Designed miniproteins, single chains, continued (6). Designs and how they scored, part 2

Each design is a single chain, and the fold is of that chain. pLDDT is the mean over its residues in the fold that is shown.

## One batch from the design tools (miniprotein)

Design m20039
Fold by ESMFold2-Fast:
Structure m20039 (fold): chain A 63 residues (1-63)
Amino acid sequence: SADPRDRAVQRVTLVVAELPNEPATVAELARRAGLSQATVSRALQRLVAAGLVQRTPAGYLGV
């Protein structure tokens, strides 16, 4: 589908995969993905719910 939300989830997933074992903040992921922090936060909520990303005190980490 042409849903921008699906594209945001895909882009955030790819950026997280480029940073293995490095926790990344919403701001860092937004910079690397070329997306707003609000868009990244929403995509991260979906990825955490799906068990693909873990939230830590230092930031978000791929599973």
Scores: mean pLDDT 79

Design m20040
Fold by ESMFold2-Fast:
Structure m20040 (fold): chain A 80 residues (1-80)
Amino acid sequence: AALASLTPNQIAILETLAANGPLTAAEIAAQLGLSQATVSANLAALEAKGLVSKDLATGTYSLTALGATILAQKLLAAAA
């Protein structure tokens, strides 16, 4: 996944999943004050990048090992 292709909303979604564990699109939307449609579109893009995984049984999204690594790199770069 290309780090430069992550939007602020996508980074916020990754941070929310890292902090709160597996969440539905509706729960992420409520946490971030975004529409569910906006969150669902960004989750689809993040899943295509391999940064999040959807559990079809529960409908929840979770941060992948790659997603955690990319988020850590982004946060470190922003802090430096």
Scores: mean pLDDT 79

Design m20041
Fold by ESMFold2-Fast:
Structure m20041 (fold): chain A 47 residues (1-47)
Amino acid sequence: SFSDFDLWALAGDLEVATPEQLERLVKTYGPEAVERARKILEEAKKA
């Protein structure tokens, strides 16, 4: 259960993450949270 603010912060981290940092984010927050953050990032890029 992440707030919208937490997901936006994670999306920002994903945009600038190295491959190693990305693996750590998945391990820390889990794959579902990372996928939700990626979806937010993709939608922001389209807007």
Scores: mean pLDDT 76

Design m20042
Fold by ESMFold2-Fast:
Structure m20042 (fold): chain A 71 residues (1-71)
Amino acid sequence: MSATERVIRHEVSRLLSQVPELSEEQKEAIIERAIANPEQSLKEIVEEMLAEGKISEEQARKIIELVENGE
């Protein structure tokens, strides 16, 4: 794993730990998408997963709020 992948995994994991409603499977799916497409923002990833029905609207809102606050 590259240094960039480790940073993304750590940062995203830390943010998602503040959303206890997310399952470990949902968290890992978000992290994998962020690593696969580092040019894609976390907001774009959660919007895509929301459209696919893989996360709830409330979960998506919580994640976006955390990203906007720089947490």
Scores: mean pLDDT 79

Design m20043
Fold by ESMFold2-Fast:
Structure m20043 (fold): chain A 58 residues (1-58)
Amino acid sequence: SKEGAKEAAKEAIKNGVEAGGDPEEVIKQAEEGIKDYTGEDKEGLEEGIKEAKKELGL
């Protein structure tokens, strides 16, 4: 679902940063990782990335 995809993207980014990843690099990897998605799942993933960027001050 769109909401599930959004939460999954936010969780993945949070986990990457908590593991010592550079926030900008983690976001960039997430944006690249969703390129093959379409429709509702892609929209959810994009919103999750957008919210994570705001939380990280990017």
Scores: mean pLDDT 81

Design m20044
Fold by ESMFold2-Fast:
Structure m20044 (fold): chain A 58 residues (1-58)
Amino acid sequence: SEAEERAREVGKLARESPDPEAAERAGRLATLGVILAAQGDDAAAERKLEEARRLASL
């Protein structure tokens, strides 16, 4: 799914992150985004995945 693809992108960024705490929080947000998408809440999923991406790229 699109949410799963975006979560994988967050995971790649998190692995490259010098901040392990930010990377961990980004991973949790990405997981929540995937769960929300699976429940049909695409708008909430999009917001959580975008937050995760920004956090992982710090």
Scores: mean pLDDT 82

Design m20045
Fold by ESMFold2-Fast:
Structure m20045 (fold): chain A 55 residues (1-55)
Amino acid sequence: AAEALGQIGDERAVEPLAELLKSENPLVQQAAARALYQIGGDEALKAMLKAGRER
């Protein structure tokens, strides 16, 4: 929705950062996790939990 464009900006960043969490490079994974942590919010937390499951 138009009124949520500000929130969409952060959510748009969550998707590419979640892809970086799947990287085989641990430095890239850590950088993506830190960025998601800084963004915060429900979508960022879900991405981090999914990537770090049982870890």
Scores: mean pLDDT 65

Design m20046
Fold by ESMFold2-Fast:
Structure m20046 (fold): chain A 91 residues (1-91)
Amino acid sequence: MLEKALELLRKLMESDNFDVQVAAALVTMQLALDKRIAERSPDPEAALAEGYRRVAETVERILKELDVSPEEKKLMEEAIEYFRQAAEELA
């Protein structure tokens, strides 16, 4: 499910809404950082799962704070679910 979440973030980075583009880019950078941190963790899978849950919470918060189109909202909601599923697959 991570692959699908990343594809949705890529689509959000192509949005006509600059705030959505920036938010998607920042979330992508956070995922890359969390992956690097997890690689140094005693339990990399648990660390990645927590990272994915944190990212899902961040996307949910952004969705509540930004004025987004219905299409952007759908993509963000799908990304949240895919990140939650990716976390559960590692648990």
Scores: mean pLDDT 80

Design m20047
Fold by ESMFold2-Fast:
Structure m20047 (fold): chain A 63 residues (1-63)
Amino acid sequence: MVDEVVRLHETGENPEKLVGIALRVLGDGLDTGAEEEARALAKAILSGDAEAIREQAARFRAA
């Protein structure tokens, strides 16, 4: 997931796929109770900040 999100930002390909990934993360967070971590990761995904994406993805996996 993280590598795919970073690649999509670097190439500019399929911006709608980034939105889809962010929505899936939010849905997973709601289902598992990791809502705060999912929201932080979704924001990082949409921001294009590779460091933030990696950091927030690690937090979401730990939740």
Scores: mean pLDDT 77

Design m20048
Fold by ESMFold2-Fast:
Structure m20048 (fold): chain A 64 residues (1-64)
Amino acid sequence: SVDKEKLLKLIGEIIDIIGEIIELERELEKEEDPEKRAELEKKIEELKKKLEELRKEIDKLEEE
């Protein structure tokens, strides 16, 4: 069904974003420059917000 295909696509996007967050957090652990650390933290926060939006889209599909 169309809903199943959309759900699988959303799950794939979530997995990709989680992987990106993990890589950025690893870079943050190695980074000593405060300005670069702030940029990495900002990117991680933006990706976490994207995860929250994708989670809401999945919740909406499951309720319908």
Scores: mean pLDDT 83

Design m20049
Fold by ESMFold2-Fast:
Structure m20049 (fold): chain A 73 residues (1-73)
Amino acid sequence: SRLEGEILVALALIYVWLARKFIEMGDLEAAREAIERAERLLREAERKGAREEELERVRRAIEEARRELEEAE
């Protein structure tokens, strides 16, 4: 359902936010796990029919978080 997809998008963005907080705190393991959860939520949101505009937003956020994590490692 589209509503489920939108909820999953919101949750994925929360995990990206958590990942960035973990990077700031130096907890790179927790950051990596949060990014992986965001990636799984993105795939599920895509299957549930979330809007492409929202999916694109999550993809960009994950990509930025991944880059920050790699630079911190």
Scores: mean pLDDT 88

Design m20050
Fold by ESMFold2-Fast:
Structure m20050 (fold): chain A 72 residues (1-72)
Amino acid sequence: MADRVYRASRDALLSLGVPPDVADEAARRAAEMAAAGASPEEIVEELSKVISPEAARAIGLVVRGVLDGAAR
């Protein structure tokens, strides 16, 4: 799960023009939070302190999609 969240989040952030260093850090935080059981909403709130609201929302959608796919 964490690896999927990290890769998809990083790719989404890079596609939105987020700098690679910031995209990597934000994607890593999203993956760690998702692995710890954080909701997509909690991840969006935390990341919005570091990246734009639009970028944070893109990460929230990625996490939601991964969690839906992990339902057995």
Scores: mean pLDDT 78

Design m20051
Fold by ESMFold2-Fast:
Structure m20051 (fold): chain A 71 residues (1-71)
Amino acid sequence: LEEDLLSVEEARELGREIAKDPDPVVAIMTAGILAAASTPEAARALYEEVIKESQDPEVKAFAERALKELS
């Protein structure tokens, strides 16, 4: 069966940690890499947490655009 590398719960935890990164480039790259290794549901959960927790407008804009592509 299809292997899920990240659960929705794990994706939310990772999204929260990514949002805490003071470097927006590292946050964007890490979110993209982890989302690419995830199911659409887990990727959505990760980007939702990044949008909620991040204080950086560039990181938020990236995550919002990625969510639209998943929709």
Scores: mean pLDDT 78

Design m20052
Fold by ESMFold2-Fast:
Structure m20052 (fold): chain A 63 residues (1-63)
Amino acid sequence: SLEERIRELEKEIKELEKEIKELEEEYKKDPSLEIINRLIAAKLRKIGLEFERDLLKKKLEEE
């Protein structure tokens, strides 16, 4: 169902928020290009998941 997919997306977003915080702490300790690239990738993935979640929420409101 749409509700199940939204819950799955919200769970993945929550996990990514945790990963991003951990990467930000690592970056403060060791500001390397490798860490910043991982941080950017994680943030971009989060944006994509949030966009998909918002689209599914819109679809649910139209039903």
Scores: mean pLDDT 85

Design m20053
Fold by ESMFold2-Fast:
Structure m20053 (fold): chain A 73 residues (1-73)
Amino acid sequence: HMPLSDPIEIEVKEKKYKITVTGRNVYAVEIFDENGNLIARVGPGGEVIIEKKGKYYLRVAGSGDFEVKIEKL
C-alpha cells in the first residue's frame, strides 16, 4: 500500500506561488483545485507553480516525514 497525506489546503491570494515538497520517502505530490480536479503531479523534490488565485489541495504520496515549502514568486 502507498500512504497518502491528509489534504493540505493552500490559498493562492496573488500572482504565482511555487510549491516544493521534500522528504526521504516521498514518491509523488499531487495538487487539486477546490473542485477536486488534478492540476499537477510531480515526483520527489519537484516544483509546482500555481499561477491562478484560488484554493488548492496538496496530497503527498509517501511515508515518513516531509516538508512543504511555499514561496511567492
Scores: mean pLDDT 73

Design m20054
Fold by ESMFold2-Fast:
Structure m20054 (fold): chain A 55 residues (1-55)
Amino acid sequence: SYEARVKASEELTELIKKGGVTPEQLEELGRKYGLSPVEVAGLYGRVLGTALGNR
């Protein structure tokens, strides 16, 4: 859902700012928010680009 994607994006941004994200953390985000591995990977790419560009 849209709400789950927004929450996953917020949590992912926090993880990136705290020192990076492991594959295991990405998998756990997918399970927590009901996102597929492909959806989580796509979200990670977008959030990582945005977080680094806004530093």
Scores: mean pLDDT 76

Design m20056
Fold by ESMFold2-Fast:
Structure m20056 (fold): chain A 67 residues (1-67)
Amino acid sequence: GMVAAAEAALAAAKAGKNGKEAGEAAGEAFRAAGGDPGAAEAVREQGKDLSKEDTVKGLENAIESLK
């Protein structure tokens, strides 16, 4: 489901070295896990302007809001 796709994105983001890498990895993992392509694109775009820590925190907050 959407929560599982978001959790896959969070795991991928944690492996990144910076916000851009975290956002790109999270977007790709979200899409691969069956998430909405538009949401995957939004995650990738947000990572470009954020630190790795902010990108990870944003995804954690998004997952919490889906529970």
Scores: mean pLDDT 74

Design m20057
Fold by ESMFold2-Fast:
Structure m20057 (fold): chain A 75 residues (1-75)
Amino acid sequence: MNEKRIEAMIELLEQMREWLEKKADADTAAKFNGEIDAQIEKLNEAKQNKASDEEVTRLEREVLAMLSKMIEQLK
């Protein structure tokens, strides 16, 4: 269950990379891709360590907050 939730978050972040390539300039895309890389690394560590429901929920909130901020900055 938690593994599928983590994989879904990684998929959302990969979709954001695709959107950034289409909408953002190269410098902005590079900056946000760096933040996405760091978040995917945290998610992979959580998956490897079989993170608790509480930890997965925290990471899910972090991903959603990050995606929201990126979308707002690109308006």
Scores: mean pLDDT 82

Design m20058
Fold by ESMFold2-Fast:
Structure m20058 (fold): chain A 70 residues (1-70)
Amino acid sequence: SKKELGYLAALEASRRTLKEQLKKNGKITDEDLERAAERGVEEAKKQGYEISREEALEAAREALELLKKY
């Protein structure tokens, strides 16, 4: 669905943003998560999908957990 595609777009954008931040600084702060979520909202919107900031922040947290495990 469009909602699922928006979440996946935000998840991928967050994964990219957080991976680069980990490479540069070795850690992720709450500010980095907020920035990743904002980028996720922007990316979903560019692709024609709507996602809330809260849903994008959830996607950013999920992306961080995936990066910690893999």
Scores: mean pLDDT 83

Design m20059
Fold by ESMFold2-Fast:
Structure m20059 (fold): chain A 74 residues (1-74)
Amino acid sequence: SQLESDLARIAEDVRRQVDELEAKLPEIIKGSPEEKRKAITRALSLAVMAGAAGDQETANRALEIAGKIDEALK
């Protein structure tokens, strides 16, 4: 179905974005507070999208990334 195809594309796109964010994590952690806050917002958004698409593993990875960046703000 179109909905299943759309959800599969969203899940794949979100997974790629989470992979990219994870790869950039060391740079983000060393970045400005503003850069870190933007990355947290992005990670949280990706977690919601992954969850909505049924990809709980990717959602959990995005939340973990957000938590690591938030810890670096302290």
Scores: mean pLDDT 87

Design m20060
Fold by ESMFold2-Fast:
Structure m20060 (fold): chain A 129 residues (1-129)
Amino acid sequence: PTPVNPPPPAVTDPSRPPASSPEVEAFRNEILERLLNHPNASVLLNLPDVQAMRVPDYYDIVPDPLSLGVIRKRLENGLYHSLEEVVADLERMFENYRKAFPEGSAVLDEVEEVQRIAEEGLRELRARA
């Protein structure tokens, strides 16, 4: 059977009012921009093409799929009420790729580099907060 596409990740929450904080805005303006401008970020911008990337079981392994594009839309819609909520989604995104893609794949090498840049930016941001 052809894999049925799961419902798209939620980018709004009607039970929560839109919110922003200085730390969330700093993440968006400084760290997210840095990540989106990195050449390796293209693999994380959209949810994986499960057929092209040969991970047909991706959505069985990853019940809560995330991408930088999803995180960006959640930021635009005020879904994150704290920096820690953004960081939790970011870490889940990286972990989802580590679970779904084979060890030694080029995709995981690209993901690890983007994660390193994100962790550096977050360290800098937290040091001045």
Scores: mean pLDDT 78

Design m20061
Fold by ESMFold2-Fast:
Parts: sequence; structure tokens; C-alpha cells
Structure m20061 (fold): chain A 66 residues (1-66)
Amino acid sequence: GKKDIEEETKKLEKLGEEYPEIKPLAEKYKELAETAIKTGKPDDANKFAAARADFKEALLEVEKKK
């Protein structure tokens, strides 16, 4: 739901501050999440899901290098 997306978005913002290399992906994820909530269009929801997957993969890679 919207509340879950907002909580996840705040967590992503904090992670982007800790890992500057993934900050652009975190920002794109946040932008697409807000767009999906605002429009309610399936295409926007699909773009959000793809950005979420990309961000999670990038986060796993930077965590391994820590």
C-alpha cells in the first residue's frame, strides 16, 4: 500500500546517502514510486517494479564490496 511504499522510500533515501554510487538508482526508484501512486497507471507501476529490482541488485553488489 501507499504507507509501505513511503516507508521503503525513506529507507532507500538513507541507503543512497550511505552508498553514493547507488544514489541515482534510489532517486529513480523514489520518483517512479511517487509517479505510480499519483497516476495509478499499470505502465507506471511496472516501471516502478523494474526500478525496485535494479536498485536491489545494485545494493547487493555494493554490500559485497564493503
Scores: mean pLDDT 75

Design m20062
Fold by ESMFold2-Fast:
Structure m20062 (fold): chain A 91 residues (1-91)
Amino acid sequence: MEEVKERIRELIKEITDLVKAGKPLAELQAKWDELQRLIKEAGLTPEEVREIAEEILKEDPYNVEAGTLLALLDFDAGLERAEKRNEEYRK
């Protein structure tokens, strides 16, 4: 699991470098897809992914990609909570 967590950190840094270099959206999308695939294949929980993003932000507070990943995880968790609450209120 340590190797997978390190690879995820590397991918987030690679995406940040690609953004700074002004690379095409298709190249950025490919790296984001690779990151999401690794997370799923490793069976990482949203909490474990959040910890990785937070560790990167502690070392580099200006890492936009790590901040974006954290925001996306919070959005998905919020959406799931809202959907579950709506289901309870409709019963």
Scores: mean pLDDT 69

Design m20063
Fold by ESMFold2-Fast:
Structure m20063 (fold): chain A 67 residues (1-67)
Amino acid sequence: SIEELRKELENLEKGLELAKEQNDKTVARVVLHEAEEVRERALKLGDEELAKRADEIIEQAKKFLEE
């Protein structure tokens, strides 16, 4: 459901924040993968706002992984 995807995104946002604080690139890669899956599911449901939120997490994770 959209509500479950929203909660999953909240957890991913928090997980990425913690990964950045701990410089844990392994966790950041997991967050990236899971955010990509949430994006695909949001697009199938037609929720553009949720897909955009997932894209923001994906971009932040990619940027961190390039550092």
Scores: mean pLDDT 86

Design m20064
Fold by ESMFold2-Fast:
Structure m20064 (fold): chain A 55 residues (1-55)
Amino acid sequence: TPEEVAEAARELARAMGFTDEQQERLAKGWRDSAETEGPEVVLERVRDALAGAGG
């Protein structure tokens, strides 16, 4: 869902050392992309990046 994309994007941005403002901006942008282009594709990108960063 778009909310899951926003949450995952925020976690990724935080892991990468982005500021709170940058985290919110990225989360909003990715959520909007998920609503427009489909949440499954966008969420897969974020999850793949998170898995690489945290695992």
Scores: mean pLDDT 74

Design m20065
Fold by ESMFold2-Fast:
Structure m20065 (fold): chain A 97 residues (1-97)
Amino acid sequence: TAREEALRLAREMIELAREAIELAKTGDPSLIPKLVGLALEAIGLLLELERIEEAPELVLEAARLALEAIRLALQGKIEEAERLVEEAERLLREAEA
């Protein structure tokens, strides 16, 4: 269903955000290209999600928070990025209920 596809895409984006945060925590500049790659993959997933006409608003909000978490991780704002991932996971759980 459209809802199941939207939930799958949002979960994938949250996992990308978690990986981006872990890479950013290392402080290793050699990992910046991988972190940028994760951001581009997340943008692609969000574009797919936004094309789903009946995607639940909570799922769309969770996906947007996951992408914002990746952006904050790229800026070294680790604690803020982690808070957005936690909020995205909360919204996704609410959407599944």
Scores: mean pLDDT 88

Design m20066
Fold by ESMFold2-Fast:
Structure m20066 (fold): chain A 67 residues (1-67)
Amino acid sequence: DTERLLRAGEVARRVQERIEKEYGAKASVTVDLDAGTASAVVTGDLPEEQKNELAREAAREVERAIA
C-alpha cells in the first residue's frame, strides 16, 4: 500500500510538471488506491477537449503505476 502510494505520487508529480511546462496549465490528480483508480483535472488556458485529453492521459499513467 505504501509503495503503491509513493509510486502514484511520483508519477502524478512528474505528469503535473510535464503538463505545466508544456502547456502552462495546472493538473490535479486524485488517487483511489482501494479502487485502483485515478482521476485528473486540468485547468488553464487550453481548449476544453485538450484539457480533457491531458486529464485522461494523466489519470491513466497514474493508474498504471498502482497496478
Scores: mean pLDDT 82

Design m20067
Fold by ESMFold2-Fast:
Structure m20067 (fold): chain A 58 residues (1-58)
Amino acid sequence: SRAERIGQGALTLKEQLGEEVAVQYLMADAGLSREEARALLAIPDPRERGERILALSA
């Protein structure tokens, strides 16, 4: 699903470029706070993570 793809993308960004880069990307792209971005990256399920990103960046 689109949510799974987005959630997996956030994890891949963290894994390849590090947590700080993933946090900065989510803050810039979705307008999230640092705490919100960190909380999203802490969600283990890629689908749930993606669904929350979609809800917050609507």
Scores: mean pLDDT 74

Design m20070
Fold by ESMFold2-Fast:
Structure m20070 (fold): chain A 59 residues (1-59)
Amino acid sequence: MLDKEARLSRLVAELFQNEDWKKLEELLKNSEPEEQELLKRMVRVIENGRRLREEQRAA
């Protein structure tokens, strides 16, 4: 595993924890195409987890 990918994953998780969407968007814009693809995948996984949690609260 590359250190860069591990650091990026932690950063995305921290930004979600703090709900700092502006910095998350800036990170996406400043990343290389390969990193953007990885970031989008990470965001999707986190969003799916959050959506599932919201559904459980509503149920």
Scores: mean pLDDT 69

Design m20071
Fold by ESMFold2-Fast:
Structure m20071 (fold): chain A 58 residues (1-58)
Amino acid sequence: APPEPSLEEMKKVKEEAEKLIVKVIDENTEPLDIEKVNEEFLKELEKKFPNAVKFSRE
């Protein structure tokens, strides 16, 4: 079984989420669809850190 998400992994998940949000904002100066941004970053985080995302939803 995969190990429990460590503090480092959780920190990296947070950094990835913030990075995605900043990137979208930087690329789109016009009103952005925040709901779509949230869906996109959650999908990306789940691909990279499935255990950490599962813990967040549990």
Scores: mean pLDDT 63

Design m20072
Fold by ESMFold2-Fast:
Structure m20072 (fold): chain A 87 residues (1-87)
Amino acid sequence: IEKDIENLAEAIVNGDKEGIAKYLEKLLQSGEDKDEILARIKEIAAKIAKEKGLDVDVDSITWEDLLNISIDVGVKELVEAVEKVMG
């Protein structure tokens, strides 16, 4: 779980939508409190952003934002999978 939180925080800082979708799914399956997880993600993401010299608005991130990214990635993966099978 701690590793998945760290990986999600890094994916957020890097704008890695596929990573966000992957690690968010793992965290949602853990059954842990989502608000506590989100607070920890923001803390780690802020630290990573500072270390990399990136100006990322970590404090404005919500679960709805992360879920929307995950949905967009899932739709893209589904479309790509269908095109690969059909073509």
Scores: mean pLDDT 73

Design m20073
Fold by ESMFold2-Fast:
Structure m20073 (fold): chain A 65 residues (1-65)
Amino acid sequence: MTEEELKKEREKLAETTEKEALEMGLPEELAEKYREEILNTDDPTKAVGLALRAIGDAIDLELAK
């Protein structure tokens, strides 16, 4: 995978994560923070971990109601 392909995959992951987290009820500010962290990481594994954490945080907040 090229650097350009990795960048596109990170952008797609960041966009999808923000959209899904917002739909699940994550606060906009926190969803934006996760999006920025995914876009600014050079580690694909860390980027995926951040995406999973964003969704997990949304679920945890919903369950805490």
Scores: mean pLDDT 78

Design m20074
Fold by ESMFold2-Fast:
Structure m20074 (fold): chain A 72 residues (1-72)
Amino acid sequence: MLEEAQRYLEEGKKALEDGNYEEAVKLFRKAVDLYPSTEAVELLVDALYKLGKYDEAIEVRKEFNRRALAEA
């Protein structure tokens, strides 16, 4: 799972560089689903902002923060 998540993060970063923000969001969502990490969530939020999906970006950050606080 970690290796697959890392592969999705790598592909997503490439999509961001290519300006394909929709593909980047899709890839980063898969990475977060497989292995949620601060890096994966931040990349997903960044890609959502580039698409203008601010409400979705806020919800993703809130979901991750709620889970992190519950596990602490």
Scores: mean pLDDT 79

Design m20075
Fold by ESMFold2-Fast:
Structure m20075 (fold): chain A 76 residues (1-76)
Amino acid sequence: MSREEIFEEVDLIFRATKLAMEAADEVEKKYGKKVSSRTLAKAIGAAIDALRQGKSDEEAYEEAKKTVMEEIKKEE
């Protein structure tokens, strides 16, 4: 892994984390439910995958939001 590849990966993870946290906060406020650390981790993963596929920040945010909503529904 080159130095540039490491910096790009770190930046991508940072961006994905921010987008996933914003998505989780929006869902939490809208539905009045607390988002678990496990659900947030899955949302971060979804945002990372979207950004790695070359999707926009908006698309990564929507993928993270969808993941949070699906996990909240499963928590029963």
Scores: mean pLDDT 80

Design m20076
Fold by ESMFold2-Fast:
Structure m20076 (fold): chain A 56 residues (1-56)
Amino acid sequence: GERQRALIERLRAGEWVPVAELARVLGVSRASVYGLAKKGELELRGNEARLSPEAV
């Protein structure tokens, strides 16, 4: 959807996004977002996440 595309573009631009916002837009639990960070797909900073540059 439109919101998902906008979020993906922000993540690709290296923006920090609140974990709660990311979970809501993707339709997943916050635990799933933290799971992606554990895999190295996302970097975490407090309650914010961004795409890991190494995931590209």
Scores: mean pLDDT 76

Design m20077
Fold by ESMFold2-Fast:
Structure m20077 (fold): chain A 79 residues (1-79)
Amino acid sequence: SSNQHVAIGGRYSRQGNYEQAIQHYIEALRINPDNRGAAIGLSNVLDQMGRTDLADQIRRIATSDNFDPQRLMQLVDQV
């Protein structure tokens, strides 16, 4: 499930395994593009990797009242 991939991504992120964390967050979003938790988790990992501009763009969409899954997935393709 999408939420299962978020949980797995969070575990990898806490271990500092950012590449595995990213893959699980992206998979969560491919299963459910409306999964704000996956988008937030992905943005946090990108910040830790120094990809701050991309992280800020994803986080703004993920925390917006006007959530746009299509725009989010366009940014995810840049990861």
Scores: mean pLDDT 88

